# Designs tried in a protein design run: designed miniproteins, single chains, continued (2). Part 80

Each design is a single chain, and the fold is of that chain. pLDDT is the mean over its residues in the fold that is shown.

## One batch from the design tools (miniprotein)

Design m6764
Fold by ESMFold2-Fast:
Structure m6764 (fold): chain A 75 residues (1-75)
Amino acid sequence: MSDETKALLQERSGEINDILNKAKQSMSQDERDKLTAFMKKRMADVFRMMENGASLDDVKKAMDNAGNDIKALAS
């Protein structure tokens, strides 16, 4: 895995974590559990894409989609 891919993951993970922390403040316990499970699954999918040799652009797109989906669940 390239240093650029690692940097992108760290940056996007930070953004996603911020969205999750904001969401948890307005959600029930059940909703938070579902959001956490969803995030773990989505991140696992991104890691599989990277292990399969996905391009940096594909990884960026997947991370952006994950962040948007999490934000939608949080609102």
Scores: mean pLDDT 75

Design m6765
Fold by ESMFold2-Fast:
Structure m6765 (fold): chain A 63 residues (1-63)
Amino acid sequence: SHMEKVREALREEAKRILEHFINTEKLSIEEAYKKVVQYLVDTLGLTPEEAEELAREAIEELK
């Protein structure tokens, strides 16, 4: 469905941002998580609960 594709795109974006903060900015996983959650809320308009769940899923899927 369209909403499933949107959610998957948001998770891929969250993973990309997390990888940038961890690998390029050399932030801890915890600090990168906080910054991604803030980005999802402030920039993309997700609720804090949705943003935290999506960022958690993204971290778990990182290799």
Scores: mean pLDDT 82

Design m6766
Fold by ESMFold2-Fast:
Structure m6766 (fold): chain A 96 residues (1-96)
Amino acid sequence: GREELLSKIVGSETITIPISSDPEEVEKLAAAKIALLAEKNKKSMLVELISETDESITVKVYFLEDEFKELHEKELKELKEYAKEEYEKLLKEEKE
């Protein structure tokens, strides 16, 4: 149940995505940021919507103690392919 899931939380990170006039840009940036967190942490993740305003969407990503499994790797690959340009840009920013 929820209490059991909460006991498995080993960390969290907050992501803020600016709202643009193009909803696809917002979705791709969100996908890229989630994909980057998945790649870095290699943990199962839960995403919670914290706030939505006219200017930004803020979500909280919880990392679970469970290992990153093959199904999560497939989902990660799909997110990377969907938001390829945004993901590559975030990777370059992280290396500098």
Scores: mean pLDDT 74

Design m6767
Fold by ESMFold2-Fast:
Structure m6767 (fold): chain A 67 residues (1-67)
Amino acid sequence: MQVTELKPGDVVEIVKGQGINLDTGEILGVGTKLKVDEVVQINSDFFAFRSDGKLYLVGKSDIRLLE
């Protein structure tokens, strides 16, 4: 299932593939949980969002919502 919408206050978990911290280049694996503070950009395949002041890129089909 692909997550189509993301909003501040959502908690996302990476369930397949990888996330990337765009500020550091750190790669985030399966099981990583991130609270969305701000949605910065949406494209066809990815969300870019802020969590605790850091910018992350995650695939829409690679995450699930926990709340």
Scores: mean pLDDT 79

Design m6768
Fold by ESMFold2-Fast:
Structure m6768 (fold): chain A 74 residues (1-74)
Amino acid sequence: MAPTLEEIVAESLAAVRAARTEAELRAMLDRLQEQRAIMDELGLSIPREAAVELLTLLHEALRAGGLAAPAVEN
């Protein structure tokens, strides 16, 4: 059963708010990136819109918590 975007967002926001350290937030982001990479590598059918929405809302949650937005780096 696939969760709705609203459900994914609510869960992600709750998890971000529950996380008290940057390390915990980083672990969550790493997990999401790994999941995305695995899905892409396996060619699984997941709506790109869902992934974009989730990432956007996580970004907003980090900002709301007073944390810096993800930066582009190499």
Scores: mean pLDDT 57

Design m6769
Fold by ESMFold2-Fast:
Parts: sequence; structure tokens; C-alpha cells
Structure m6769 (fold): chain A 73 residues (1-73)
Amino acid sequence: HMTKEEVEEFIKKVRDKLSELAETGSKEQIREAVKEIINKLKEMKAKADDPETQELLDYYISLFEETLKLIEE
């Protein structure tokens, strides 16, 4: 169901959004965006059926969860 291509496409959009918010948005907007991204990645992981896509999603979930922790401090 979920493909590596779909994950990579989502991450490209995420990078653009977060880059823009880092310059123009508030910390609250960045925090909420990161939470939304984590939730979406977890949904994608539940639908991923191949080990490579699962591993890629685990990597990004960990990365964004670490980022969220830094923002919340």
C-alpha cells in the first residue's frame, strides 16, 4: 500500500513547510506542524507493508520526535 516514493514525496513537502515556518512562523506553529507530521508518519507506517519503507518511516518518526522534544523544552 504505502510506497517509499510516497514517503519521500511527503518528506519533500514537509521540508519546504518547516523551512518556511522556521523563518516566518511562531514556535507554536512549528510545534503543531511537527506534531501533525509525526501523526501522519505513524499513519503511513501502519499502512506500509515492506521492511524498507517501515525502516524509512521509523527513521523520520524518530527524527521528528527528537525535534519536537527540543521545541517543547
Scores: mean pLDDT 81

Design m6770
Fold by ESMFold2-Fast:
Structure m6770 (fold): chain A 85 residues (1-85)
Amino acid sequence: LSEEVKEAAERIAREETEILDKEKPLSPKERRRLYEVLLVAALVVGEAVENKLPVSFEEAVRRGLEEGERAAREREKREEELRRA
């Protein structure tokens, strides 16, 4: 992956996290989770684009975000159970 793609992923993650934090206060754990989800999604999309998949970059990003969100939710449920145990 190029550094340009990595920087774009980090920028998107920061902007989205800041918006959510201002609208609704987030815990440090939630901020990190959101940042990581967005970063992972963007990296996955970047690889798909470099492999020249027949989809637009925007559409690939949307799909990547969906995968990231799903993974984060699954991990969040497991962490919540561990916390209560």
Scores: mean pLDDT 72

Design m6771
Fold by ESMFold2-Fast:
Structure m6771 (fold): chain A 100 residues (1-100)
Amino acid sequence: SPLEKFKEEAEKVIERLRELAEEAREKGLDELAERLDRLILQIKNEIEIAEETGDVIGALDSIISGLKTAAEYASKVDPEIAKKLQEIIEELEEKKKEIE
């Protein structure tokens, strides 16, 4: 189902963001790490909302928006992490087109 595929993709994004938050902490980029941790919590909340409403597109839009905000900040402090965030954004935008 679209919801099950969305949940699998969202969980993969959470795992990738955990790895990037750890990388940011190892580099001493504590503000970036905190922003990524908050985004993980936002994504977990969006999964719950999508399960209740069935609105997978709205959940994807919210997640993509959060990733774009994090990527904009990351671009100022660590271009490598910003690039990895941009790759996640591009993958989710393609997945969204498959559902729309």
Scores: mean pLDDT 90

Design m6772
Fold by ESMFold2-Fast:
Structure m6772 (fold): chain A 71 residues (1-71)
Amino acid sequence: MMSQEQMVQRIRDIVERAQTLPPEARQKVLKLIGEMSGIYNDMLQGKISLEQANEKIEELVKEIEKIIAQS
């Protein structure tokens, strides 16, 4: 399970990687980054647990990695 600090770092790393992608792939990744930020904020507000946020973010990271591999 990722810590809160590890989640922030993972999102940051993905944002940096998105800068090197073609425009179409970058747009898809940025949309998913927006979803990750929403999940993180829901966790900070106590709407979801750290475990639930971790699960959702890992699913989105997997989708982002798939987009990067296909671009």
Scores: mean pLDDT 80

Design m6773
Fold by ESMFold2-Fast:
Structure m6773 (fold): chain A 74 residues (1-74)
Amino acid sequence: AAPPPQELIDAVWARAGAAVVEALRAHADDPELGEREALRIARDAAIALGHPEEAMSIAGVVVDRARAEVRAAQ
């Protein structure tokens, strides 16, 4: 499948990106829990914005971006 449209990724990031980054940082000692919480936050935001069909794909890209930001700060 093609990646989700950048417009949808940007919309979810604008609404939930800070919370996704915070979830990863708060659970740095438990990466599996951090990833699960981050994916839940991003997916819920995508659904709330009217994109349930793309929610999993959008959540994955948003969480990958958040991981890159957390890693860059280390």
Scores: mean pLDDT 84

Design m6774
Fold by ESMFold2-Fast:
Structure m6774 (fold): chain A 74 residues (1-74)
Amino acid sequence: SREEVEREAERLLEELREELAKVLSPEQVDKIVASLRTLFASILEKESDPARALAYARAFVRHVLAEARAAAEA
């Protein structure tokens, strides 16, 4: 359901927040999470297939997290 997808998307954002907090400042983490929350809301409104909307959200979270971790290791 849409509500289940929204709940899962929020869970992904909280997991991302915890991981980003290990390598970024609180201000940077807040900005990234706020931007992604806005993007997820847009995806959910435009994508009628909940599974595809969630797959898009997961891919974006994975990309952001990978970039942040790579930068921290450099």
Scores: mean pLDDT 81

Design m6775
Fold by ESMFold2-Fast:
Structure m6775 (fold): chain A 77 residues (1-77)
Amino acid sequence: SRDERKRALVERELALARAELARITDPALRAEVAALIARAEAAYAAGDYDTALRYLVEAGVLIGMRLIEEGLDKILP
């Protein structure tokens, strides 16, 4: 179903975001990404998968900017 697919996508993106959070060394960026992940987790718990995905996309953009700044060629959407 549509909701099952959205749920699976949110779960996969949360796992990826949490893995990337563990690798962030800049405390300000780490706090900002952690806050976005926490908001995504709250939306996911409420069944609001579209809101959860929006926060995860925002976290992914910040993680992508960090990877570029560190000279890495990996970008998480």
Scores: mean pLDDT 78

Design m6776
Fold by ESMFold2-Fast:
Structure m6776 (fold): chain A 75 residues (1-75)
Amino acid sequence: SLAAHLEAIRRLARERGVPEPVLKLAEAAAIGRAAAGHPVPDAQALLDAVLEALRVNAELGHSDVATEAVRELEA
């Protein structure tokens, strides 16, 4: 279930010391995929994908913009 996926993501993020903004992006991605009827990846794969996307965006100078855009949509 989505609830089980979210709990697994939160637990793994806590174990790995993942910052709250990254956790929120992973939660949003899981919710968005479930809402679209797509399979939700396992917690490790999803967290790794979010971290990689943020790292790529940081190299392009866009990391802050991506994080801010997600926060604006949640506000």
Scores: mean pLDDT 74

Design m6777
Fold by ESMFold2-Fast:
Structure m6777 (fold): chain A 87 residues (1-87)
Amino acid sequence: SKEEMLKKVLEEIKKTLKKIKELAPELSELIDEVEKKMENASLYEQADLLVELKKYIYEKLDEETKKKVEEILEELQKKIDKIIEEY
């Protein structure tokens, strides 16, 4: 169902945001705000929020941490794509 798909996508996003927050505690307030917006967002709006988060990461993080966060976000996108393909 669409509701089950959306629940699984949101769960993976929340897990990913938690990992990013652990790597970059300085972004914790921004990540918490993004997570709050995600809970009521459509799939399209969730994708836009992830793009905006990536822009902030590019601006605020050192090169090594940025690379790690980019890898985590790439893994998230693959998981989301797989979930959507199942429905």
Scores: mean pLDDT 82

Design m6778
Fold by ESMFold2-Fast:
Structure m6778 (fold): chain A 63 residues (1-63)
Amino acid sequence: GLLLRIAAHDLGISEAELLALLRQSEEEQKAALRRIYEAKGETRSDEQIARMLAALREVAAAS
């Protein structure tokens, strides 16, 4: 849905890439999200990654 597309855009990835990310294990999702932020020049803590992942899962569940 629209929220998932906005989330993908904010991360600098496609909606299809975000959906593929969310189909992986939780540890793989956290690792992938960390790599995405690092590619953007951002370093995020484990707690920040966990919060963002929880928000992305909620958006995906609502879509």
Scores: mean pLDDT 81

Design m6779
Fold by ESMFold2-Fast:
Structure m6779 (fold): chain A 76 residues (1-76)
Amino acid sequence: SATRQALNNHINTIMAQAQQQYPTFSDQDIQSMRNIMNRIADQLIADNVPMADAQAYISDRMQRLIASIISRRQAR
């Protein structure tokens, strides 16, 4: 659907930005982030969340996931 494509475009944009900012993240970390974001997007669409709210939610969850990955790296 057009709404899912719009969310996918938003996810691709923020993923590219995260990869540029954190080039040391593993392919596994990047793929895990992408999979989580896509599952969240599917749920937001199923729940009929407005596009602006869905995009804001995805952006917030991405920042929290990045923080989690960084914390895991520091714990080593």
Scores: mean pLDDT 82

Design m6780
Fold by ESMFold2-Fast:
Structure m6780 (fold): chain A 67 residues (1-67)
Amino acid sequence: EEEEKKREELKKKINDIIKKYPTLSQIRADAEKLAKELSKYGGGEEIARKFVEDLLNELAKLFEEYN
């Protein structure tokens, strides 16, 4: 479907941007590491997930505005 194809393309472009900027990639890796550590205390995984999701959403917003 057209809408689904558009979303898939956007996701791909966002991924390409993240890969291009190693700092962002490292932030994701660090967030995941932190989530695993915090999971021992309960709830940490959710916090890290939300952080990564917020970053991706902000990148999508920027891309959407310039599209």
Scores: mean pLDDT 61

Design m6781
Fold by ESMFold2-Fast:
Structure m6781 (fold): chain A 60 residues (1-60)
Amino acid sequence: SSIEELLRRNERAARELERKIAEMEAENSTDPKKQTLLGFLRFVRDATLYIAERLRKKLA
């Protein structure tokens, strides 16, 4: 179904965001610009996970 495909895409996007976040956290940068970007990426990850959870509820 379209919901199943959208769920799969969101789960993939969340995994890619987690990888990028982990890479940036490993750099352990004190640069304010990098800290702002890291915060933004965490926000987008959380939004993507929230969408995935809502889609799972529609499939249940």
Scores: mean pLDDT 86

Design m6782
Fold by ESMFold2-Fast:
Structure m6782 (fold): chain A 90 residues (1-90)
Amino acid sequence: SKKIEEVLELLREASELIKKKMDQERQEELDEAEEEFVKKAKELKEKEKIEEFKELARIAVDSYLKLAKLLGVEEAIEKLKEVEKLLDSI
């Protein structure tokens, strides 16, 4: 679904903005977590497990919002709020 692709793109963009405020070691940890998330999200999309995808994406949004708020990354917070709205519309 186009909305699922938009969710994944917005989460990637939010993650990139958050990483810019982190040290290299923390960036690498977030990169690894993001790679695992994207792999699982693509699998759920391919298997049409939409409810499980939504649950996984909401967990990612919650985790990224906590980091974005801690680091003061307003642009990431805005993108994550857009993800929440998209998930509610799927």
Scores: mean pLDDT 83

Design m6783
Fold by ESMFold2-Fast:
Structure m6783 (fold): chain A 64 residues (1-64)
Amino acid sequence: AAEARFAEYDTDGDGTISKEELRAVLEARGEQPDVDAIIRVFDRNGDGTIDFDEFRELLEAGHE
């Protein structure tokens, strides 16, 4: 479920995923993606974070 994936990335538990939280999780897995580009595409609010709705769009767009 998207909730389980979101909780994994939302290490602060504040209901949003910051650029640093997303980077930290992916870096811990040995990944080095362009996190800034991901946020630019899915950040509808322009606040530099990914909320649950935006995260669900990421999963539905073919990101695993």
Scores: mean pLDDT 66

Design m6784
Fold by ESMFold2-Fast:
Structure m6784 (fold): chain A 65 residues (1-65)
Amino acid sequence: MKLTPEQREKLIERLQEEFGLSREQAEEIVELIEQDKWEEAVELAKKLSGASGQQLTDVVMSVVN
């Protein structure tokens, strides 16, 4: 999916707040989401923060709607 610049920044900020990620880590996850590499984004989120795919989905949906 392609995010607007505002949605991208909000998602980076939310991932940092909700999952305790650094800005660089949050940006890597967002880049995977923008490339439609959802499974890889979920694996990275789990590896870096222990977040589930459902938790990542909930955060993304809160930003894009």
Scores: mean pLDDT 84

Design m6785
Fold by ESMFold2-Fast:
Structure m6785 (fold): chain A 99 residues (1-99)
Amino acid sequence: APPDLSPYKVPEALPLRIIGYELTIELLEEQLSKETDPEEIEKLKRELAEAYYELGIEYYIAGDKEKAIEAFEKALKLYKEIGDEEGVAKAEKLIEELK
């Protein structure tokens, strides 16, 4: 089969949204590991925190509670690092509700 049809034909593939967020996170983490500008680091951490939070929601919808909690805990860590009090509160609430 053509490469473009490979993800479509995988019967046990994760929902497309989960795959999309996992790829986004990988790219953001690679960029963050090489970035030295404090303003860009904060921006990347914010984008990464939001991506982990959305990934957690998608895992929860998919029925994977354990992966959802792990994703929310990663989002929580990043929100704390950037001082996003609203992000911290929303991530902590979901972690407590899912435990």
Scores: mean pLDDT 78

Design m6786
Fold by ESMFold2-Fast:
Structure m6786 (fold): chain A 85 residues (1-85)
Amino acid sequence: GITLSPEEEKRLERYAEKAKERFEEAEKQAKSLSGPEANRRLLAEAIDGGRALEVIDAALAAGLSEAEALYRAVLAGVERLEAEE
C-alpha cells in the first residue's frame, strides 16, 4: 500500500495549498475537456506541469497501479517545488 512518513506528510502538506491553487486555475482552463484523460492532465498540471504526467505515464507503463503512479507524481512534484524554493 501507499505509506507516508511523518516527514513526507509534512512536506506534502506544505505544498498542498500551492497544488490546490494550481489545480483550480487548470480546472478553469480545462472546462471544455471531459473524461479520465482530462482529469489526469489537470492533476498533473496542478502538481508539476507536464513532468507529473510523464511520471504517471512511466509508472503505469511499468505496471504500477493508478494510485501508486499518482503518489510518485506527487512526490516528484513536491521535490521540484522544494528545489524551486
Scores: mean pLDDT 58

Design m6787
Fold by ESMFold2-Fast:
Order: structure tokens, then C-alpha cells, then sequence
Structure m6787 (fold): chain A 65 residues (1-65)
């Protein structure tokens, strides 16, 4: 089944194959290794620390191939 997570992302830094973002989790849970699909269809892999609903933190999103 598809797992849904609602996050607010603020771009802090753009790198060659990754984005450094400030992530605020509005609902669900953001875990290391999760794949986020943007409305554009771009897939990004979450690296760094796990974040729960109501938490915010700096995470790195890596382009999935």
C-alpha cells in the first residue's frame, strides 16, 4: 500500500545530485531511506535523521537515478 507523508520543504542548498532542505513534517513520519515523489514526478531519497509529525529538521534529499 502507498504510505502518505505530508511535509513542508524549504530549499536551503542545491548540490549536484542532492538538495539540502529544511523539512517540517505536517503528518505521518519521514524516515531515512524514504522516497519522496514531487508533483513533477521527480523522486528523491531521504538521508539523515528520522522526523515525526510536528518535528522539523535539516535533511538531505538525494536524486533517485
Amino acid sequence: MTREVEVELRLLEQRENSLVVEATVLSGELKKGDVLTLPSGTELVVTGEDLRAGESGVVTLELKE
Scores: mean pLDDT 74

Design m6788
Fold by ESMFold2-Fast:
Structure m6788 (fold): chain A 65 residues (1-65)
Amino acid sequence: SDMELAEALLLMAASAEGVELEVLERGKDSITVKTVPDEKAKEIVERYAKKIAKEFGLKKYTIVE
């Protein structure tokens, strides 16, 4: 599904920047991920999530620490 592809792309993009993500929840048009409690890691994840959301019609993403 498009959401599975969006999830895979987000995880791969974050990993390329040295950020490990755990997927906590995936809905029809939403993804919730957990990262380390680090501002730079959160900024990296948010940047890629925003790009992926635009391409795949993701309505909401949530980043938790």
Scores: mean pLDDT 78

Design m6789
Fold by ESMFold2-Fast:
Structure m6789 (fold): chain A 96 residues (1-96)
Amino acid sequence: MEKGIELGEKALEVGRRAKELGMEALKLAPKELLPEAIAAVLLGIGGEIGGELAIRLAKEGADEELAAKIGEEGLRTAEAGLELAEEVLKRAKEAG
């Protein structure tokens, strides 16, 4: 399978989850955790953008190595967003 498409699709999936969970975190976060909740949403969005670009580049056949690299970076960004959203939600529940 084409690595750019696989990594791009994973980045889209994880990015959407990070954005959704970050939005939940934003609703529940105490004032002190609002920046982290916002960052999680933005990282999720960044992961989705990276995923979409990786899939597009791979399908257009422009550069398979570049598509894979963009997909990898998108996935890392999305995963960072998801981890941050989970941590904010955990801390919000413990503070509450």
Scores: mean pLDDT 85

Design m6790
Fold by ESMFold2-Fast:
Parts: C-alpha cells; structure tokens; sequence
Structure m6790 (fold): chain A 117 residues (1-117)
C-alpha cells in the first residue's frame, strides 16, 4: 500500500498535508466511511464516541489517528494508524485488532490502553 507508506512517512516528518492526502487515497481504496467522524473532531471527542459505542472499526481508528496527528501526538497517531491499517487490510475487525495489539511491546500496548475502548 504505497499511499499508506507515504502517509506514515509524511506523519513522521510532520507534513500533515501530504499525510492527509495519501491517507485519503488509501482510505478510498479500502472503502472506509469516515462520515460518522466528520467534520474532524478533537481526539478526546473521537475517543469519547469510541468508548460510548465500543467502535474499533478501521474508520474510527483512522479518524482518531488524523486528529492525534493534527494535535501533534505523533507516536499515538502512528500506533492508531497501524491498528487501522491491520483492521482494514484483514477485514476481520476486533480479531485483527487483537492480533495487532498482541504483537506490540508493552509500552505501545499501554498507549493503546489509554486511548482505546
């Protein structure tokens, strides 16, 4: 996924325009519906909605990653973005998330425990 790799590299360089452009192209290729999280909300508001609904969809994680990136929370944005990618790529929802989470070092698991439902 060339667009996903380009988006990740742009995020590391804090190039939000290139990040958003490539991420939008990638999301379109996977058919992600971001409309429930538009217009873009603050990360804490997206988190509150995810906690209230139990939504761990690729679209919800994607919206959270974009908001975290806009807020300068780059490490958190990268972790959430990787989770969104694994879920979208596998199309197995929570099972894909659980496999991704289990593959992470404890420090990254702790970040996701604070962010996600």
Amino acid sequence: DDHFEAAKQALLNRDLETFTSNLTKWADSYGLDLSPYQPLLPAEEIRARMLATGDLSAAALFALAISLAVEGRIREALLVLEAAYEIAKSKSGKAAFDRFYASLPPEDQAILDELLP
Scores: mean pLDDT 78

Design m6791
Fold by ESMFold2-Fast:
Structure m6791 (fold): chain A 100 residues (1-100)
Amino acid sequence: KLEEALKKLEELKEKLESELPEGYSLETDVFVDEERKEITAILNLYKDGKLIATITVVIDLEKKTISVTTTSGEVHEFDDFEETLEYILEEVKKWVEKHS
């Protein structure tokens, strides 16, 4: 369960990094809270070394839900990792387009 969620986050990171154009980079910080049974991943998007967007992903291992908080503070909840990946990919794409 925990190992599977961490593996899915790793796959998400690799997929996002593969979609970034030249001059863009992604930093990912992952925190595991075993007492709350939560994994928090903070995705920081940079352009030429400048932070342009932050997306926070919280995986609740008890509820089997994934919450995504966008740079604007909008919160979206998912129960499917593929839908979560597509949502984050679209958000990253929008921020890339705004800074291109």
Scores: mean pLDDT 81

Design m6792
Fold by ESMFold2-Fast:
Structure m6792 (fold): chain A 92 residues (1-92)
Amino acid sequence: SERLKNLIDEINELAKLLEEETDPLLKKALAGRILALILEAKEIGMDEEVIKATKEVLALLRERLAAETDPELRAHLEEVIAEIERILKEVE
């Protein structure tokens, strides 16, 4: 699917931006946008490539959570991670 390919590309770009971002408010927005794209991919139908990309982003989010000191951003990342884990359990 062309749309699924575009979603994977956008997810990967946002994940790269999240790694480089230092502003907690922008990190929160990037994590939320990543979740929104994963939810859209789920509605279309997640194939093997989307599941793989989602797992890679989940690993990155877990690393960011482990390094994060801002309590509000940590809480938001925990919520995003939990929702992505829920999605993966449902589609696998």
Scores: mean pLDDT 85

Design m6793
Fold by ESMFold2-Fast:
Structure m6793 (fold): chain A 81 residues (1-81)
Amino acid sequence: SVAELEKEIKNFIEKALKDLQAEDSSLATEFEKEVKKLLADYREKSKGASEEEQKKLAQDLLTKIKSLYNTKMLKLARAKG
């Protein structure tokens, strides 16, 4: 369901932020700002959308957030050698 996907998205964001904050507060801040923009876009696009379209938008959002987190983790890995 859309609600289950939104819960998964929220849980992923919370874990990702905690992980990044422990390693690099600057990267955590960048991630949070970019996630807020993605969430705002999702909320706007989901207005008036069908359940099927909302589910697709939520899946796309989760994929984008995971990709963003991986990008920040790669920056950490490169900085450490």
Scores: mean pLDDT 85

Design m6794
Fold by ESMFold2-Fast:
Structure m6794 (fold): chain A 77 residues (1-77)
Amino acid sequence: SFLEQALLTHVGASEEAARHLTEAVEALRAGDEEAALRHLKEARSASSPEVFEKSIAFIKSYYPELAERLDRVVAQL
């Protein structure tokens, strides 16, 4: 997907983290915040703190409509 490739190329996310971050975005779009939380936990585990923060900021820049929901779920990590 565009997001997975962009996270790999522009953020330096691992393949594992990029997959989970992409699944988290899809879950947020579907209104499934529990699935989004599970995928964000896996992405955080597969990332350094710096790369995870950059990944979240990158997602918010490309999907500003998801920013509030993303922040709410990230606060639960």
Scores: mean pLDDT 89

Design m6795
Fold by ESMFold2-Fast:
Structure m6795 (fold): chain A 70 residues (1-70)
Amino acid sequence: SDLEELEELLKEIEEVGTKIVEEGTVEQRKEAAKVWKETVEELNKLYEEKDYKGAVEVLREALERLKEIL
């Protein structure tokens, strides 16, 4: 289900984000913060519209962007 995919993606994002915070440079942390800010703004619109498939796609994109920062 879309909700199960959202939960798994959020868990993976938390794991990658934690690594960036703990092991990353100042520049990597700034880039990750920008990615997450953009992601949250987009997710807020999608949740208001009840577009959970769109939310999955946005989180998947965010996860890939965060992995690229590592």
Scores: mean pLDDT 86

Design m6796
Fold by ESMFold2-Fast:
Structure m6796 (fold): chain A 112 residues (1-112)
Amino acid sequence: SMAEKQQDLIALVDRLTAETKEMLREYADEPRERQALEVEIWEGVVLMTFSALILENKDDPEMVAAVEQIADVWRAGAEEVLALIRAGAPVEEQLAVVDRTKAEMEAIIRAT
């Protein structure tokens, strides 16, 4: 059902953002170039996950549109985190971007 798909997508977003926050904390004391590389690699993994969901739900245009919007929000959030890392911003500011990105993605899912 649509409600089950919505719950599954919220659970996925929760897991991916939790893993992102763990990664950011783990690499917080590493050189900025290493932090940026880890974010770029992880962004690729997350975007591949969303691409797989689009293919899996190709016959569900509402679900496809929601996942595409979520992927766009994720890309914007990742770019903001990368800019903060390159500026030498503290990890707490990076984590705040992840929390805001999660809230935006969840809002899209609930509107579906």
Scores: mean pLDDT 90

Design m6797
Fold by ESMFold2-Fast:
Structure m6797 (fold): chain A 83 residues (1-83)
Amino acid sequence: SLVDEAGKLMQEALKALAQGDFDSARELARQALDLAEQALQQGADPRDLLPIVVSAIYLADQLKDEDLRARAEALKAQVMSKL
């Protein structure tokens, strides 16, 4: 599913961050958010997306990536509005 793929990409992004591969962490996190946004639009359970959103916010903070942070916060607002 899109949720499972987004979750997998987010875990790979966290692994890249831990290894100091900041460029890979950003790219993987962006891909994970793209899939998470698509999953939500296709009727995925917002509860399944919450861990991905939380991880994305953490990643954006660690990477000091304001664009990634804004995207993650926007998705969080959409997810929370459907809980």
Scores: mean pLDDT 89

Design m6798
Fold by ESMFold2-Fast:
Structure m6798 (fold): chain A 65 residues (1-65)
Amino acid sequence: MEVSKVVEEGIKELDALIDAGATNEELDQAIKRFKEKIVEAEKKELERQGLTSLYSNIKKRIDMF
């Protein structure tokens, strides 16, 4: 659920940048920040659930990007 909120906010931010006439470079940087926020939200959710033992699996998935 927290991750879903981050995704929704990120999409709105990107739409706002496009509407404001942002450059492709600005959009690329915003996408990179968006990906980092998703990763952080997933990590926090795992910590809340006490599933820190799955961190290695999450790290491997992140390294694929």
Scores: mean pLDDT 70

Design m6799
Fold by ESMFold2-Fast:
Structure m6799 (fold): chain A 72 residues (1-72)
Amino acid sequence: DLSFPLSDSFRQYSRSMTSDQVRSISRKIQDIIRNGDVDQIQRYRDRSRQFGDYTVYRIFDDQLRNITFKPG
């Protein structure tokens, strides 16, 4: 289940997201990836797309592939 605060932040940031904001969110995502399960990351990816946070979606998607396909 995508964290409630994270979902709200994604919606807000996606409208005026800059490189700086993308990097900030990317750091939080990296932490989630490090501690999260593949299934959880997949859910985050799917939810990000639903909110129109395509940049965040791509980050989760790319990381998910790297985890499941190794190096990659």
Scores: mean pLDDT 60

